# Designs tried in a protein design run: designed miniproteins, single chains. Part 100

Each design is a single chain, and the fold is of that chain. pLDDT is the mean over its residues in the fold that is shown.

## One batch from the design tools (miniprotein)

Design m3329
Fold by ESMFold2-Fast:
Structure m3329 (fold): chain A 85 residues (1-85)
Amino acid sequence: ASGYVPMFQQYSEAELKDIFSQFDKDGDGTISTKELGTLMRSLGQNPSDAELQQIINEVDADGDGTIDFPEFLTMMTRTMKASQN
């Protein structure tokens, strides 16, 4: 939504890691890129498919289909900037 301030910009790194761990079923420190949209929606976010795809492409540069916590944090930061108007 235009002019919307994203909720996740209010989260600390520790809070984001706690949310990330809920999607990290094996505790290996990664989640799949396909789970990212579901995770974002659980945070009350609704990025467009195009925005989500672009963010994934930028943080998953290796193309292995997984996101570690630092990549997740970078992606959240980019989504916050993309939501400013």
Scores: mean pLDDT 66

Design m3330
Fold by ESMFold2-Fast:
Structure m3330 (fold): chain A 90 residues (1-90)
Amino acid sequence: SELERKRELSAVDEQGLTPLHRAAREGDLERVKAILEELKDDPTLPIVLNRLDLQGRTPLDLARENGHEEIVELLEAWAKEHGITLRLPE
């Protein structure tokens, strides 16, 4: 169901990682694209993009830390296109 899928995409593991965090960390560009496309018109997209893990990292931070430049560019472009402000680490 839509509600179950929304819950799945917002669910966090013991480290506070969402599916988007894990895909960004692992360099899974196709999975990142699939998650973003599923959430493109969903009001939870800004929350999912800016969610912090237990170390205070966003999906964007994990992509940068792991050298996944294509995912960094994709996340930044998607946020800009949808008028979403991405969190910067403090």
Scores: mean pLDDT 78

Design m3331
Fold by ESMFold2-Fast:
Structure m3331 (fold): chain A 81 residues (1-81)
Amino acid sequence: MSAIQKYFFKLTAQHPEAFKFFDKDGNGYISTKELGTVMRSLGQNPTEAELQDMINEADIDGDGQINYAEFIRMMARHMQE
């Protein structure tokens, strides 16, 4: 996992309300573009490949977006590293 992926997992593990920060319109989904925009607002500069890897790891539906349940599952999987 990249440093950006680990940062994302740690942020969400410590702040479960962070999902609402990423999902600004409340539709229940996070795209790579939304994730990238939020990461940049936090002073990070992830690559498109890093954003895509994060989404692919959580995206069980294969739609290229993360819903809340997938997001929580992704965090739980990686919080023990």
Scores: mean pLDDT 63

Design m3332
Fold by ESMFold2-Fast:
Structure m3332 (fold): chain A 92 residues (1-92)
Amino acid sequence: SELIQAVSAGDLERTRRLLEQGADVNVIMDENGYTPLHLAAGRGDLEMVRLLLEYGADVNAKDTYGRTPLDIAERMGHEEVARLLLENGAER
């Protein structure tokens, strides 16, 4: 998927164009149930997290281990991303 490649590369402009063209912001990226939002949160990519949330990313999406983007951000120590997720309805 082109969206998976763009998000994996951290390419904000390509990601925005693909989402504007109707790409699924909640696409499952891998066998672990990772969404683009899980990936961006795990990387501490604050601007990518903002973009994905703007286009309706499920802030409470769970991977195959029951982990949310908030769980991943907190585990990785990405405090600014964790705060943004909480401001957008992430559950503890």
Scores: mean pLDDT 87

Design m3333
Fold by ESMFold2-Fast:
Structure m3333 (fold): chain A 150 residues (1-150)
Amino acid sequence: HMAMKIAILYASGSGATRRLVEEIEAIIKERAPEAEITRIGLGTASLEEVIAALREADRVLLAAPEVDGRPTPVFAAMLEAVAREEPGVLEGKPVVVVGTDRSGAGAAARELAAFARARGARVVGVFVARSRDPAEIREAAERAADALLA
């Protein structure tokens, strides 16, 4: 039997987004040890690696910090490149979006969710944590894992 495949695409500025992703992975490994996780940091990833991970994935996590109320430029550039080369790659796929920011407003996470929906994805959760609040990071990680495993 084939295990559930989860692709995690993330960018990290202050390390808070990386911490959130690592907590999500830990919860998934405990609750669904059979799931196969492919984690890709967008700062060093090729377009081909990202497309391959998205094509294989049953579930997708998009995780980005907020920069001036928007997703980091490397995230936006990669998603636009994916949309150009493989426009249907997210069609019908369950997508969870998580964001870390200083305010908790979640503008960057909402922009990523809108992008995913525009590309035909089923956005099943959007969760935001303040970068310096460990309790909010843990709560967002638990909710994101719940949404990914549903």
Scores: mean pLDDT 82

Design m3334
Fold by ESMFold2-Fast:
Structure m3334 (fold): chain A 68 residues (1-68)
Amino acid sequence: MLSELERKILGLLLEGPRSARELAEALGVSQSTVSRHLRRLEARGLVYRDARGRYGLSPAGLEALAAQ
C-alpha cells in the first residue's frame, strides 16, 4: 500500500520529472525523507530515475496512483 507521502510524490511527478530536492521543498519534508521514499518507489518500479538524476512517474506508478 502507498503511504500518503508516497501518493503525494507520485501526484507531483504527474506534472513532470522532479529532483528529490524539488519534491522535498514542495512537500515541506526533508530531502533525506523524500530520497528514502523515492528509493522504495523505484525498487517497486513506480518511478524511474533519468540520466540527470531526476525522478519520473512510470506507467506502473500511474496505475498505482489511480487505483488508490
Scores: mean pLDDT 83

Design m3335
Fold by ESMFold2-Fast:
Structure m3335 (fold): chain A 74 residues (1-74)
Amino acid sequence: MERDANGRTALHRAAASTSPEAVARVRELLAAGADPTVKDKEGLTAHGLALRSASPHREEIVALLRRHAWERLS
């Protein structure tokens, strides 16, 4: 998975995005096998970054990431 200068994956960027496509992008990346446990240079996962985001899509993105994590642990 490609990482930017801050160690963020495409999933991190989608989770922090204010774009109307942010939720759909998160779903697409998770369906494609994106690893939500990857940490950026601040030690944040996509879930952690979404919680810190002022995005209007934060609640939906957090729910998607939580659902994926719980299904993984089950």
Scores: mean pLDDT 73

Design m3336
Fold by ESMFold2-Fast:
Structure m3336 (fold): chain A 160 residues (1-160)
Amino acid sequence: MNVDDINRQDIYGRTPLHLAAEAGDLEMARRLLEAGADVNAKDDYGRTPLHLAAYAGHVEVARLLLEAGADVNAKDDYGRTPLHLAAYAGHVEVARLLLEEAGADVNAKDDYGRTPLHLAAEAGHREVAELLLEAGADPNAKDDEGKTPLDLAKEKGIEL
């Protein structure tokens, strides 16, 4: 693979490492990182490979990206971190990895004032919401509409 091809973006700004991270291809992700792929490259949505691994639930790829120096608190073009995307998608084991091993900001706010706990509550992911609360998420944090994670959970018929 030529060094110029490793970080070559597709029509969506995605590098080969974004595609390996989204697909859960641990072998391809490793080979790309060993070849000097930019672990913190951004796509046309400001997302890193770690955002795509976190949204897709690929624990072993997320771990490999963190070991390669991925920014655990990188923000996409909506102010969302990898932990917001794991919380929205309901990926308990990725959310655990990001919190316990990588030191993700549990109370990080997106561009709507929402925390990972708002997104878990809105999506109905009880097990991720319990994990975020155990990790010290503020259940009374307000978004830009003045809603709390507890208000969103009640609207969905979920007890947090």
Scores: mean pLDDT 97

Design m3337
Fold by ESMFold2-Fast:
Structure m3337 (fold): chain A 56 residues (1-56)
Amino acid sequence: EEELQRLKDALVAMGVDPETVEKLLEEYRKAREAGDEQKLKSIEQKIADLVEAAQR
């Protein structure tokens, strides 16, 4: 949870839309609890894309 909060704070600070970040983290949490590894990878990719976009 600390990891997710830190990630959310960092993404928002970089200018990523808070609503988008919140939705992704919510989906990530659900996928993790469900053990959906494919979904987790998909969400991690989206987060990586957002970080790269925010840096550019």
Scores: mean pLDDT 76

Design m3338
Fold by ESMFold2-Fast:
Structure m3338 (fold): chain A 66 residues (1-66)
Amino acid sequence: MVLQVGDIAEATADYTAETPSDLSLKKGELVKVLEVLDEDWVKAQSLTTGATGLVPSTFLKVVAEA
């Protein structure tokens, strides 16, 4: 799957932030992709909390395309 800016994606697993720039997610949480840094990392905003941060792209599944 290819993530694009504006996509809505679902967390496929729990991710715990290890740095202040990372976003913690729970499985099933929806995020909006704000920026694609590379194939492995995106900057996303949680639609549940409104928090923004970096998330591994492998934890995300596109559910609505931009």
Scores: mean pLDDT 79

Design m3339
Fold by ESMFold2-Fast:
Structure m3339 (fold): chain A 103 residues (1-103)
Amino acid sequence: SSALNEQLYNALLNGAPLSEIEELLKQGADVNAKYPFGDLLLTPMHLAAMGGDLELVDLLVSYGADLDARDSEGRTAIDLALEFGLEKFAEYLEELRRRREEE
């Protein structure tokens, strides 16, 4: 529902515990919903990339997060991580994508 998606977005913006984020995802919040962030439309995975939060990445991926989702400027979460100098984070996301393609 839109209300669950708004709650997920607010939880992500406020750095809520992973347990609260997971509860919202279990209730049916859309892991790939896009939210306005300034002039951008960002998914939860883009927000995780901006924060460099690998535990959040693992949670979102377990709920079917699209690693290839693009913001309104055509950037993936990997692109954002690289722009923020988070090379190890970007490498981790690239490994997750590769593992999905190899299965």
Scores: mean pLDDT 82

Design m3340
Fold by ESMFold2-Fast:
Structure m3340 (fold): chain A 63 residues (1-63)
Amino acid sequence: AVGLVARVGRDYEARSPDELTLKKGELVEILEEVDDEWVHARSLATGKEGLVPKSVLEAVGPA
């Protein structure tokens, strides 16, 4: 697969329908970088896509 997989470093609760709710230790696939604060990602646990703050993610490597 093409893409970067990142681990969720801390729990995050979505503030809008466009955001993902994530739990610490979950993996997400980064689909695109939206800006310096946000990425568009897919949760590998749920298959849902949405916006995620970069600050809650740590880099794992290629997908």
Scores: mean pLDDT 78

Design m3341
Fold by ESMFold2-Fast:
Structure m3341 (fold): chain A 61 residues (1-61)
Amino acid sequence: AEEKALELLLKAGLSEEEARRVIELMKEGRETQAGVLLVVRGGLSAEEAQALVEELKELGL
C-alpha cells in the first residue's frame, strides 16, 4: 500500500519528503491536513487534492 501511495504522490509532483509526510498524515487519520499539504506543496487544486486523498484511502491509508 505505501509503495503505491508514494508512487502516486511523486507522480503528482511532490518530493519524497512531502509524499512521506502525506502518507503519515493519512495513517493518523488527518485527511484534512493531508489535503492542505497537497494543495500548498504539491500545487494541486482543492478538487485534485480531494481526489488523491480518496485514492490513498482506497489503498488502505
Scores: mean pLDDT 81

Design m3342
Fold by ESMFold2-Fast:
Structure m3342 (fold): chain A 60 residues (1-60)
Amino acid sequence: MPTALATVTKDYTGTIPGELSLKAGEQVIVLSDTDGNWVAAQSLVTGEIGAVPVEYLELV
């Protein structure tokens, strides 16, 4: 599905503009399908949209 719920598995700090900074245990909505190692996601904590590595997420 093009939209999915995911749980952050470990802390991630964004290092370039447009990346999300996330804490382990937070939930995000995946907005784009997984292509390669990165997805566009929206944080449910901050409401921010940005890129995050797929390996930091566990899809529900």
Scores: mean pLDDT 76

Design m3343
Fold by ESMFold2-Fast:
Structure m3343 (fold): chain A 69 residues (1-69)
Amino acid sequence: SAEDEAFALFDRDGDGVISAEELEAVLRSLGRNPTREEVEQIIKVGDRDGDGVLDRAEFAALFRPESLL
């Protein structure tokens, strides 16, 4: 899926998580221009474990158009 492909492209370390910087890059690739604070708020909403990053399942849920648009 598009979410799986996006996750693979931005998970450069292969650690199975996406950082704030990687999420910002994803949003910019979608034509968005988020602030750092907005990216951190999105991670807070998706980050159920409180580790400051998004795993594959959290990213897939967050990447739905209805959640970001």
Scores: mean pLDDT 66

Design m3344
Fold by ESMFold2-Fast:
Structure m3344 (fold): chain A 110 residues (1-110)
Amino acid sequence: MEELNKKLMEAAEAGDVEKVKELIEKGADLNYYDEETKETPLHLAAKNGHLEVVKLLLELGFDIKEVTSSGEVINSLLRPDINGKTALDLALENGHEEIAKLIEEAIKKY
């Protein structure tokens, strides 16, 4: 499980759409985040401008709503990294306007 999730992170960072598809099919967790950076596959794809990977991740369905142990409902699309940056923030900061628009539309839909 951990190895699949790590490979998914690497594939998302590299923009490898085919590998992302393969790893998800094998059971990789779309909502996985790195313990040190708190980045998800969506953070890495958005930060690096990988439009096709972002589209795929949004299409395959994030677990959009997470209930914390304290009873708070968190939208997984709004999950911040260790610096408090969401995938949307990273897309905007790096000038990936089309990716930012896709993430905004996904947030509004859910």
Scores: mean pLDDT 75

Design m3345
Fold by ESMFold2-Fast:
Structure m3345 (fold): chain A 120 residues (1-120)
Amino acid sequence: DLAALGREAGEAIVEAVRAAVAGDLERAREHVERAAAAVGRMLGEEAGRRARELLEELVEAARGRDLDAAERALARIVELAGELVRRRGNAPDALEAAGAIGTGAVEAREILRRAVAAAA
């Protein structure tokens, strides 16, 4: 279940950035809610709220083509995934969940970099 939640969160992060880059803010918001809910199920309600705030910052950065702001938001999201690993120790499902979130963050960054390059 934890690994599945991590995959859902990672996928939702990618889709939120993709939608934001395309200007579809309603779809981006839906994916922010999916990712925040998945984080909340893994780390609790307060962590889910923090994830929503970070993902909203990421969506605004992606919309504005602000790579520096997006990189900061993604780094904080990955740090939150590291918190899951710390709370669960070296549990394989926690490592898989954090890895899936990290993979999503890398893909989201690449999508935004390509969008910025295309706009230049």
Scores: mean pLDDT 87

Design m3346
Fold by ESMFold2-Fast:
Structure m3346 (fold): chain A 62 residues (1-62)
Amino acid sequence: MPKGTYRALRDVPSMHGTWLGVKKGDVVEVLESLGPDLVLARSLSTGEEGIIPAAALAPAAG
């Protein structure tokens, strides 16, 4: 997954600072690809960083 801005397709619960907690429709900045299925991202709503499944994200148009 390329670096850039993405929207959460579903709610993802935060887990012990490892998983990025987001709500459906939240905008995140992808910082690093950790593999085919996982990315390191920062929530633009909260400023928190964590791991999120790539399948939970879609490119933010514009």
Scores: mean pLDDT 77

Design m3347
Fold by ESMFold2-Fast:
Structure m3347 (fold): chain A 94 residues (1-94)
Amino acid sequence: MLTPEEIEELERAFKIFDKDGNGYITKEELKEVLKQLGWNPTDEEVDELIAEADKDGNGKIDFEEFRTLLGILLRRADENFNWKTLLEKLKSLE
């Protein structure tokens, strides 16, 4: 579960990648954000996450879809990946 502080961090990250201010990011930009958060998804994993989060079927990721996608990823990774592991990875990356 994301804290309010983590949600604010995600909003800032989303705004940085949404350079045009249109409220959408690309698959490649999403993949880089996930890497910065300590998740290293494959292209297939990203495509699956987008399909689950993209309720509008427009092929673009808005902030609500982005947040939903991260929630899905965290639930899916629960067996081998949890917040403790994420925090340890984030500290190693600095």
Scores: mean pLDDT 64

Design m3348
Fold by ESMFold2-Fast:
Structure m3348 (fold): chain A 80 residues (1-80)
Amino acid sequence: AVVRVSALIQRFKEFDKDGDGYVSAAELRAKMRELGENLTDAEVEEMIREADIDGDGQVNYQEFQKKMLAEHSEDDFVKF
């Protein structure tokens, strides 16, 4: 499956309702399924594991955005 990097970043911002820069892995997983491209649970979980550097079930959205933009442009697609 493929998802646009800019769409991932925008969705990540929408998940951070507390404005603390963190999103739960469970919430991110649920929203990634809504984002589409028929992502499987396994594909979403693999992406979250790569983004969750600390392994605490919380993903720092600014760190995630920086990592994605370092490897991809906003218009690129990420394969899972």
Scores: mean pLDDT 64

Design m3349
Fold by ESMFold2-Fast:
Structure m3349 (fold): chain A 59 residues (1-59)
Amino acid sequence: MRLARAVEDFPALTPLSLAIRKGDVLEILREVNENWWLARSLRTGETGYVPKSALEVLE
């Protein structure tokens, strides 16, 4: 399972976007393109698109 941490808050701007808070841990489901990833929030269980720039990959 590939994990990332939110480095900043991101509000859900569309129904397909995932709202995240700084410090949230997310499961990366798919790297859709260079700017947007499909992720699941481990805090809320919700799935949606997030900007890659708001994430730090946990390796």
Scores: mean pLDDT 82

Design m3350
Fold by ESMFold2-Fast:
Structure m3350 (fold): chain A 58 residues (1-58)
Amino acid sequence: MKVVALKDYTGKTELELSIKKGDVLEVLAEIGKNYIVAKSLSTGEVGIIPKKYVEEIP
């Protein structure tokens, strides 16, 4: 499943993904209700990001 970043976000720890608005990511897993593990398609980086900062692409 692909999602797009709704805003810039800088990861606060090494486990968190940094994204820029408009980045496309592949969702790899969900962590609870508020977080996902995603892979950035622009950088290849994998990390945790809050679900509220991304939107599903149809």
Scores: mean pLDDT 80

Design m3351
Fold by ESMFold2-Fast:
Structure m3351 (fold): chain A 152 residues (1-152)
Amino acid sequence: LLEALRQQAEEARRQAERLRETAKLLSTARSHLDTAIGNLDSAISDDHQSGAKSAAEHLKTAAEHLREAARISPQMQDELLRLAKEAERLAKEAEELAASPETPENRARLQSIRDQASKLRSQTDNLYNLALAGYEAHLAQAEALEKQAAAL
């Protein structure tokens, strides 16, 4: 009984630490998505080439952090990999637009990328909140199990 409670508490602590690390990676990805959205807004407002190029770089960095979060979070892996792939796709489209002339059609494409990046940021924020809630729940579970083990 005592050994089983200790093993369960230790597993709950390992789950909490994985979710804490996931939340940190998602917070960094969210920050890069916020910067990318700002750069896309600048690209739409006549900073076309540098804004689109900077947005592509930040979208690519956000994708890298989302992929790392997927590697350490099996329970969120499929959704994190989906978001990473979407960020990579948006980064490629923004990079292609950075090399393209400023036209009304290309401005509409930048607006579409901006709207998709905003949706991606919201989805990343939802996963961040889920990771934090999971961290708190597993930490509380570990503490409860340790308290039960100490009472035996």
Scores: mean pLDDT 90

Design m3352
Fold by ESMFold2-Fast:
Structure m3352 (fold): chain A 160 residues (1-160)
Amino acid sequence: MREALLLVDMTKYNLSLLKSVDPKELIENQKKLREYARSKGIPVFVTRFVDENKGIPEEEQEIHPELEPEEEDIVIEKSTLSALAHTRLLELLRERGVERVILAGLLLETSLLSTARALLQAGFEVVIVESATGAVSQELFDEALKELRELGAEVIKSLE
């Protein structure tokens, strides 16, 4: 396998913060992206942010029920913005011979931006699927996409 799909922090809490996109539309776009990956035999990684300080209710830290990981999906729990920090994600990507990461999820301006930067620094190609991401405001969404392009990530509207 040369590609992986990484779906970042599609938790009930993060979905409640969205102002750049309709949460229902984002969930549908994420489902289509997962089905695309599975149809191509692309491994699917799902991250979940765990608030160890218990500021976010435990039930709201759960992945949205419509996006629940399947048995074949690799679930990574993280307590930092970057999915590579203090996790086995980098090891698991390298073990699979992954060269390109298709990146989607929440929030574009925090966890995705931090994760994309770490992936690019580790030598991966990064593709951001714009239709499968969201931010707490349209301004932060636009600023994050600009920064991602400047960092060297490819930004596409959707996977067809």
Scores: mean pLDDT 84

Design m3353
Fold by ESMFold2-Fast:
Structure m3353 (fold): chain A 65 residues (1-65)
Amino acid sequence: SNPLLSLVRFEGPVEEGDPVEAAGVKGVVKKVLSPRLAVVEFEEVVPRGTPLRAAGVKGTTLNDA
């Protein structure tokens, strides 16, 4: 598994390529799986349960990145 990829649940829709920020770590939405679920690639490992934002949409990591 890639430790920099995290499954994220969002409170609203996001698009592939949207910038993400979680606890000072930058990332990008790599793949949208469903209206509220996406894969995000981070520049550093982000722990499970970390709150984040992508283009103003709030989300939370579901697994360790």
Scores: mean pLDDT 80

Design m3354
Fold by ESMFold2-Fast:
Structure m3354 (fold): chain A 62 residues (1-62)
Amino acid sequence: PPRVVPARALRDYTATTPDELSFKKGELLNIIAEVDDDWYDAVLTSTGKRGLVPKEYIEILS
């Protein structure tokens, strides 16, 4: 996409399905899209891995 939104993990998360990303508190992500009310499609900046992340675990960086 022509624009991504920078974000930060608020806490550790372990993926429960193959479509989800695991991450640690404080990791930086780029939000690609809002999938639904509960999930973002995002890229973990440290690894380049793409997957679903739960919105309530993510802080959008202004």
Scores: mean pLDDT 82

Design m3355
Fold by ESMFold2-Fast:
Structure m3355 (fold): chain A 59 residues (1-59)
Amino acid sequence: MGLARALRDFTARSSNELSFKAGDLLEILEDLGPDFWLARSLATGETGLVPKRDVEVLS
């Protein structure tokens, strides 16, 4: 299991990406390679791709 925190606001550029705000908590579901995780927003419950550079892993 993994938990991450958003470092900055991010607006989805495609239907597969998750939008989030700085400070949002994200549950990491899958590691999809060097650039993205599949994650779920704990604020909204929505699932999508999140850029690894825009979040920090907490656990």
Scores: mean pLDDT 82

Design m3357
Fold by ESMFold2-Fast:
Structure m3357 (fold): chain A 111 residues (1-111)
Amino acid sequence: APISELGARLLEAARKLDLEEVKRLLAEGADVNVADENGLTPLHYAVGGVVATGSKEGLELVELLLENGADVNAADVNGRTPYHLAKLSGNKELVEILEKNGADPNAKDLR
C-alpha cells in the first residue's frame, strides 16, 4: 500500500532523530508502525541512528516510540528487527531498553 504523507514524514523524522517532530507527527495521528518499501519502521530508523551516533536524544526517541505502541519485534524485508541492530552495535543501554519492551533475543535474521 502507498505510504501516507504523515507516515513518510514520521519515517524521515525518526531517521534524523528529530524527537520534537516525531512527537508532533504522532499527535497528528501518524501510524507509529508505518513501514517503508524495505519494511523499515520508525523504530528501526531510531535504533539505527542511536547505533550510528550514540545520541541521548535518539535513546529518548526510541523510548517515545515504544510508549506510543511501536512494535519492538517488527521485521524488515530481511527479517531484521531493531534488536538485531542494537545487539550488533554493543550498545548495552539500547539493548536493555528494547528487552524491557519485549524484544525477542532469539528472533531469526533472514539475511
Scores: mean pLDDT 83

Design m3358
Fold by ESMFold2-Fast:
Structure m3358 (fold): chain A 69 residues (1-69)
Amino acid sequence: MAKEIFDEIIKIASEIYGLPIPKSVEELNEFGKKFDELSRKLRETPEGKAELQRRVKEFNEKLKKIPPP
């Protein structure tokens, strides 16, 4: 994946899930861990599952606006 597309995807995920944008490979790994933990926690309740679905929809809509590499 081109760096520009990857950076945009991370930026969108950061905005939607309220996580800091990673500035290094180590921070990217921590971003992934925090994203997985947040997603897992949200799936524990019906309200959290609904919230996760809304965020996934918003994420997909924003992804459609990113041009391919």
Scores: mean pLDDT 74

Design m3359
Fold by ESMFold2-Fast:
Parts: structure tokens; sequence; C-alpha cells
Structure m3359 (fold): chain A 85 residues (1-85)
């Protein structure tokens, strides 16, 4: 896979996490997590292995949700729906 493909998969996982957050919490929380985590994913080394990009994306999504005070159960459900768990 190309580096562009690996980052695109990371960005897609963030968008899927944001979609899950909009359903489970609200659109404002989803937007906040999406904007923050997309910025973090875009700073990743685009030549990094897919597994590293996926692991970093999962960590960034979980950290953003935890800092907003979301429960462990909500974090788990969002990560599962995004294919990050």
Amino acid sequence: SSAATNLALGRQAVREAAAALAELVDEETAKRVEERVLGQVDRLDPTAPLAEIVAATARYVAEAMAELGLSEETIRRVLERAGLL
C-alpha cells in the first residue's frame, strides 16, 4: 500500500468515529473530536506502517474522548464502530 493509502485509512477511521459520536453523544462533540484527531493524524509520518497509523489513530481518538469526559463504555463503542478496536 502507498503512504497516501495508509493516511487515508487513518482519516476514514476518524470520520467513522465522528459519525458514531454524533449518534451516541451529539454533533458538537463529534466535530470537536474529528477536528482535533484529523490534525493529529495529518502530522503522522505518511511512510509509517499501516498498523502504526491505525494504533496512533485509535490512541488519539480515545485520548480526545477521555479529555471530553466521555465514559469508557462510550469510548469502546466508538472505537469498535470505527474499526479501531
Scores: mean pLDDT 85

Design m3360
Fold by ESMFold2-Fast:
Structure m3360 (fold): chain A 60 residues (1-60)
Amino acid sequence: MIGTYVATADVPETGPWNLALKKGERVEVLREVDEHLWLVRSLATGREGYVGKAVLERVE
């Protein structure tokens, strides 16, 4: 498991591939696709999608 992260800002739905998030939502990182884009799953909804890693911070 790469880890649990929290959204530091609202992420709007901009396309079929991205995951919309609210600030404070927690996600599990499934894969690091590249330096800027991660595949994550929302812990609140169970939905998967791509988000920019810059809006995520690791939770511990």
Scores: mean pLDDT 78

Design m3361
Fold by ESMFold2-Fast:
Structure m3361 (fold): chain A 74 residues (1-74)
Amino acid sequence: MVPDADRTGLQLAARQGLEKAVLLLLESGLVDVNQVDKAGRTALDAAEEAGQEELAKKLREVMEKLGADLSRKP
């Protein structure tokens, strides 16, 4: 399997769909929501790839408020 050590705890929680864990990590302020894994994927990307639509929406809002590099415009 690909090594999970290259992902942040936030990305792992997002991929697993652990919404409560993701929200707690964001509330803690100790995690960087803009941090990417070795493939350049953020927690938002991980949630979207895993089909976690509600979680991806929440992550997108948080990252946008923090000035994340969101090139996409609606």
Scores: mean pLDDT 67

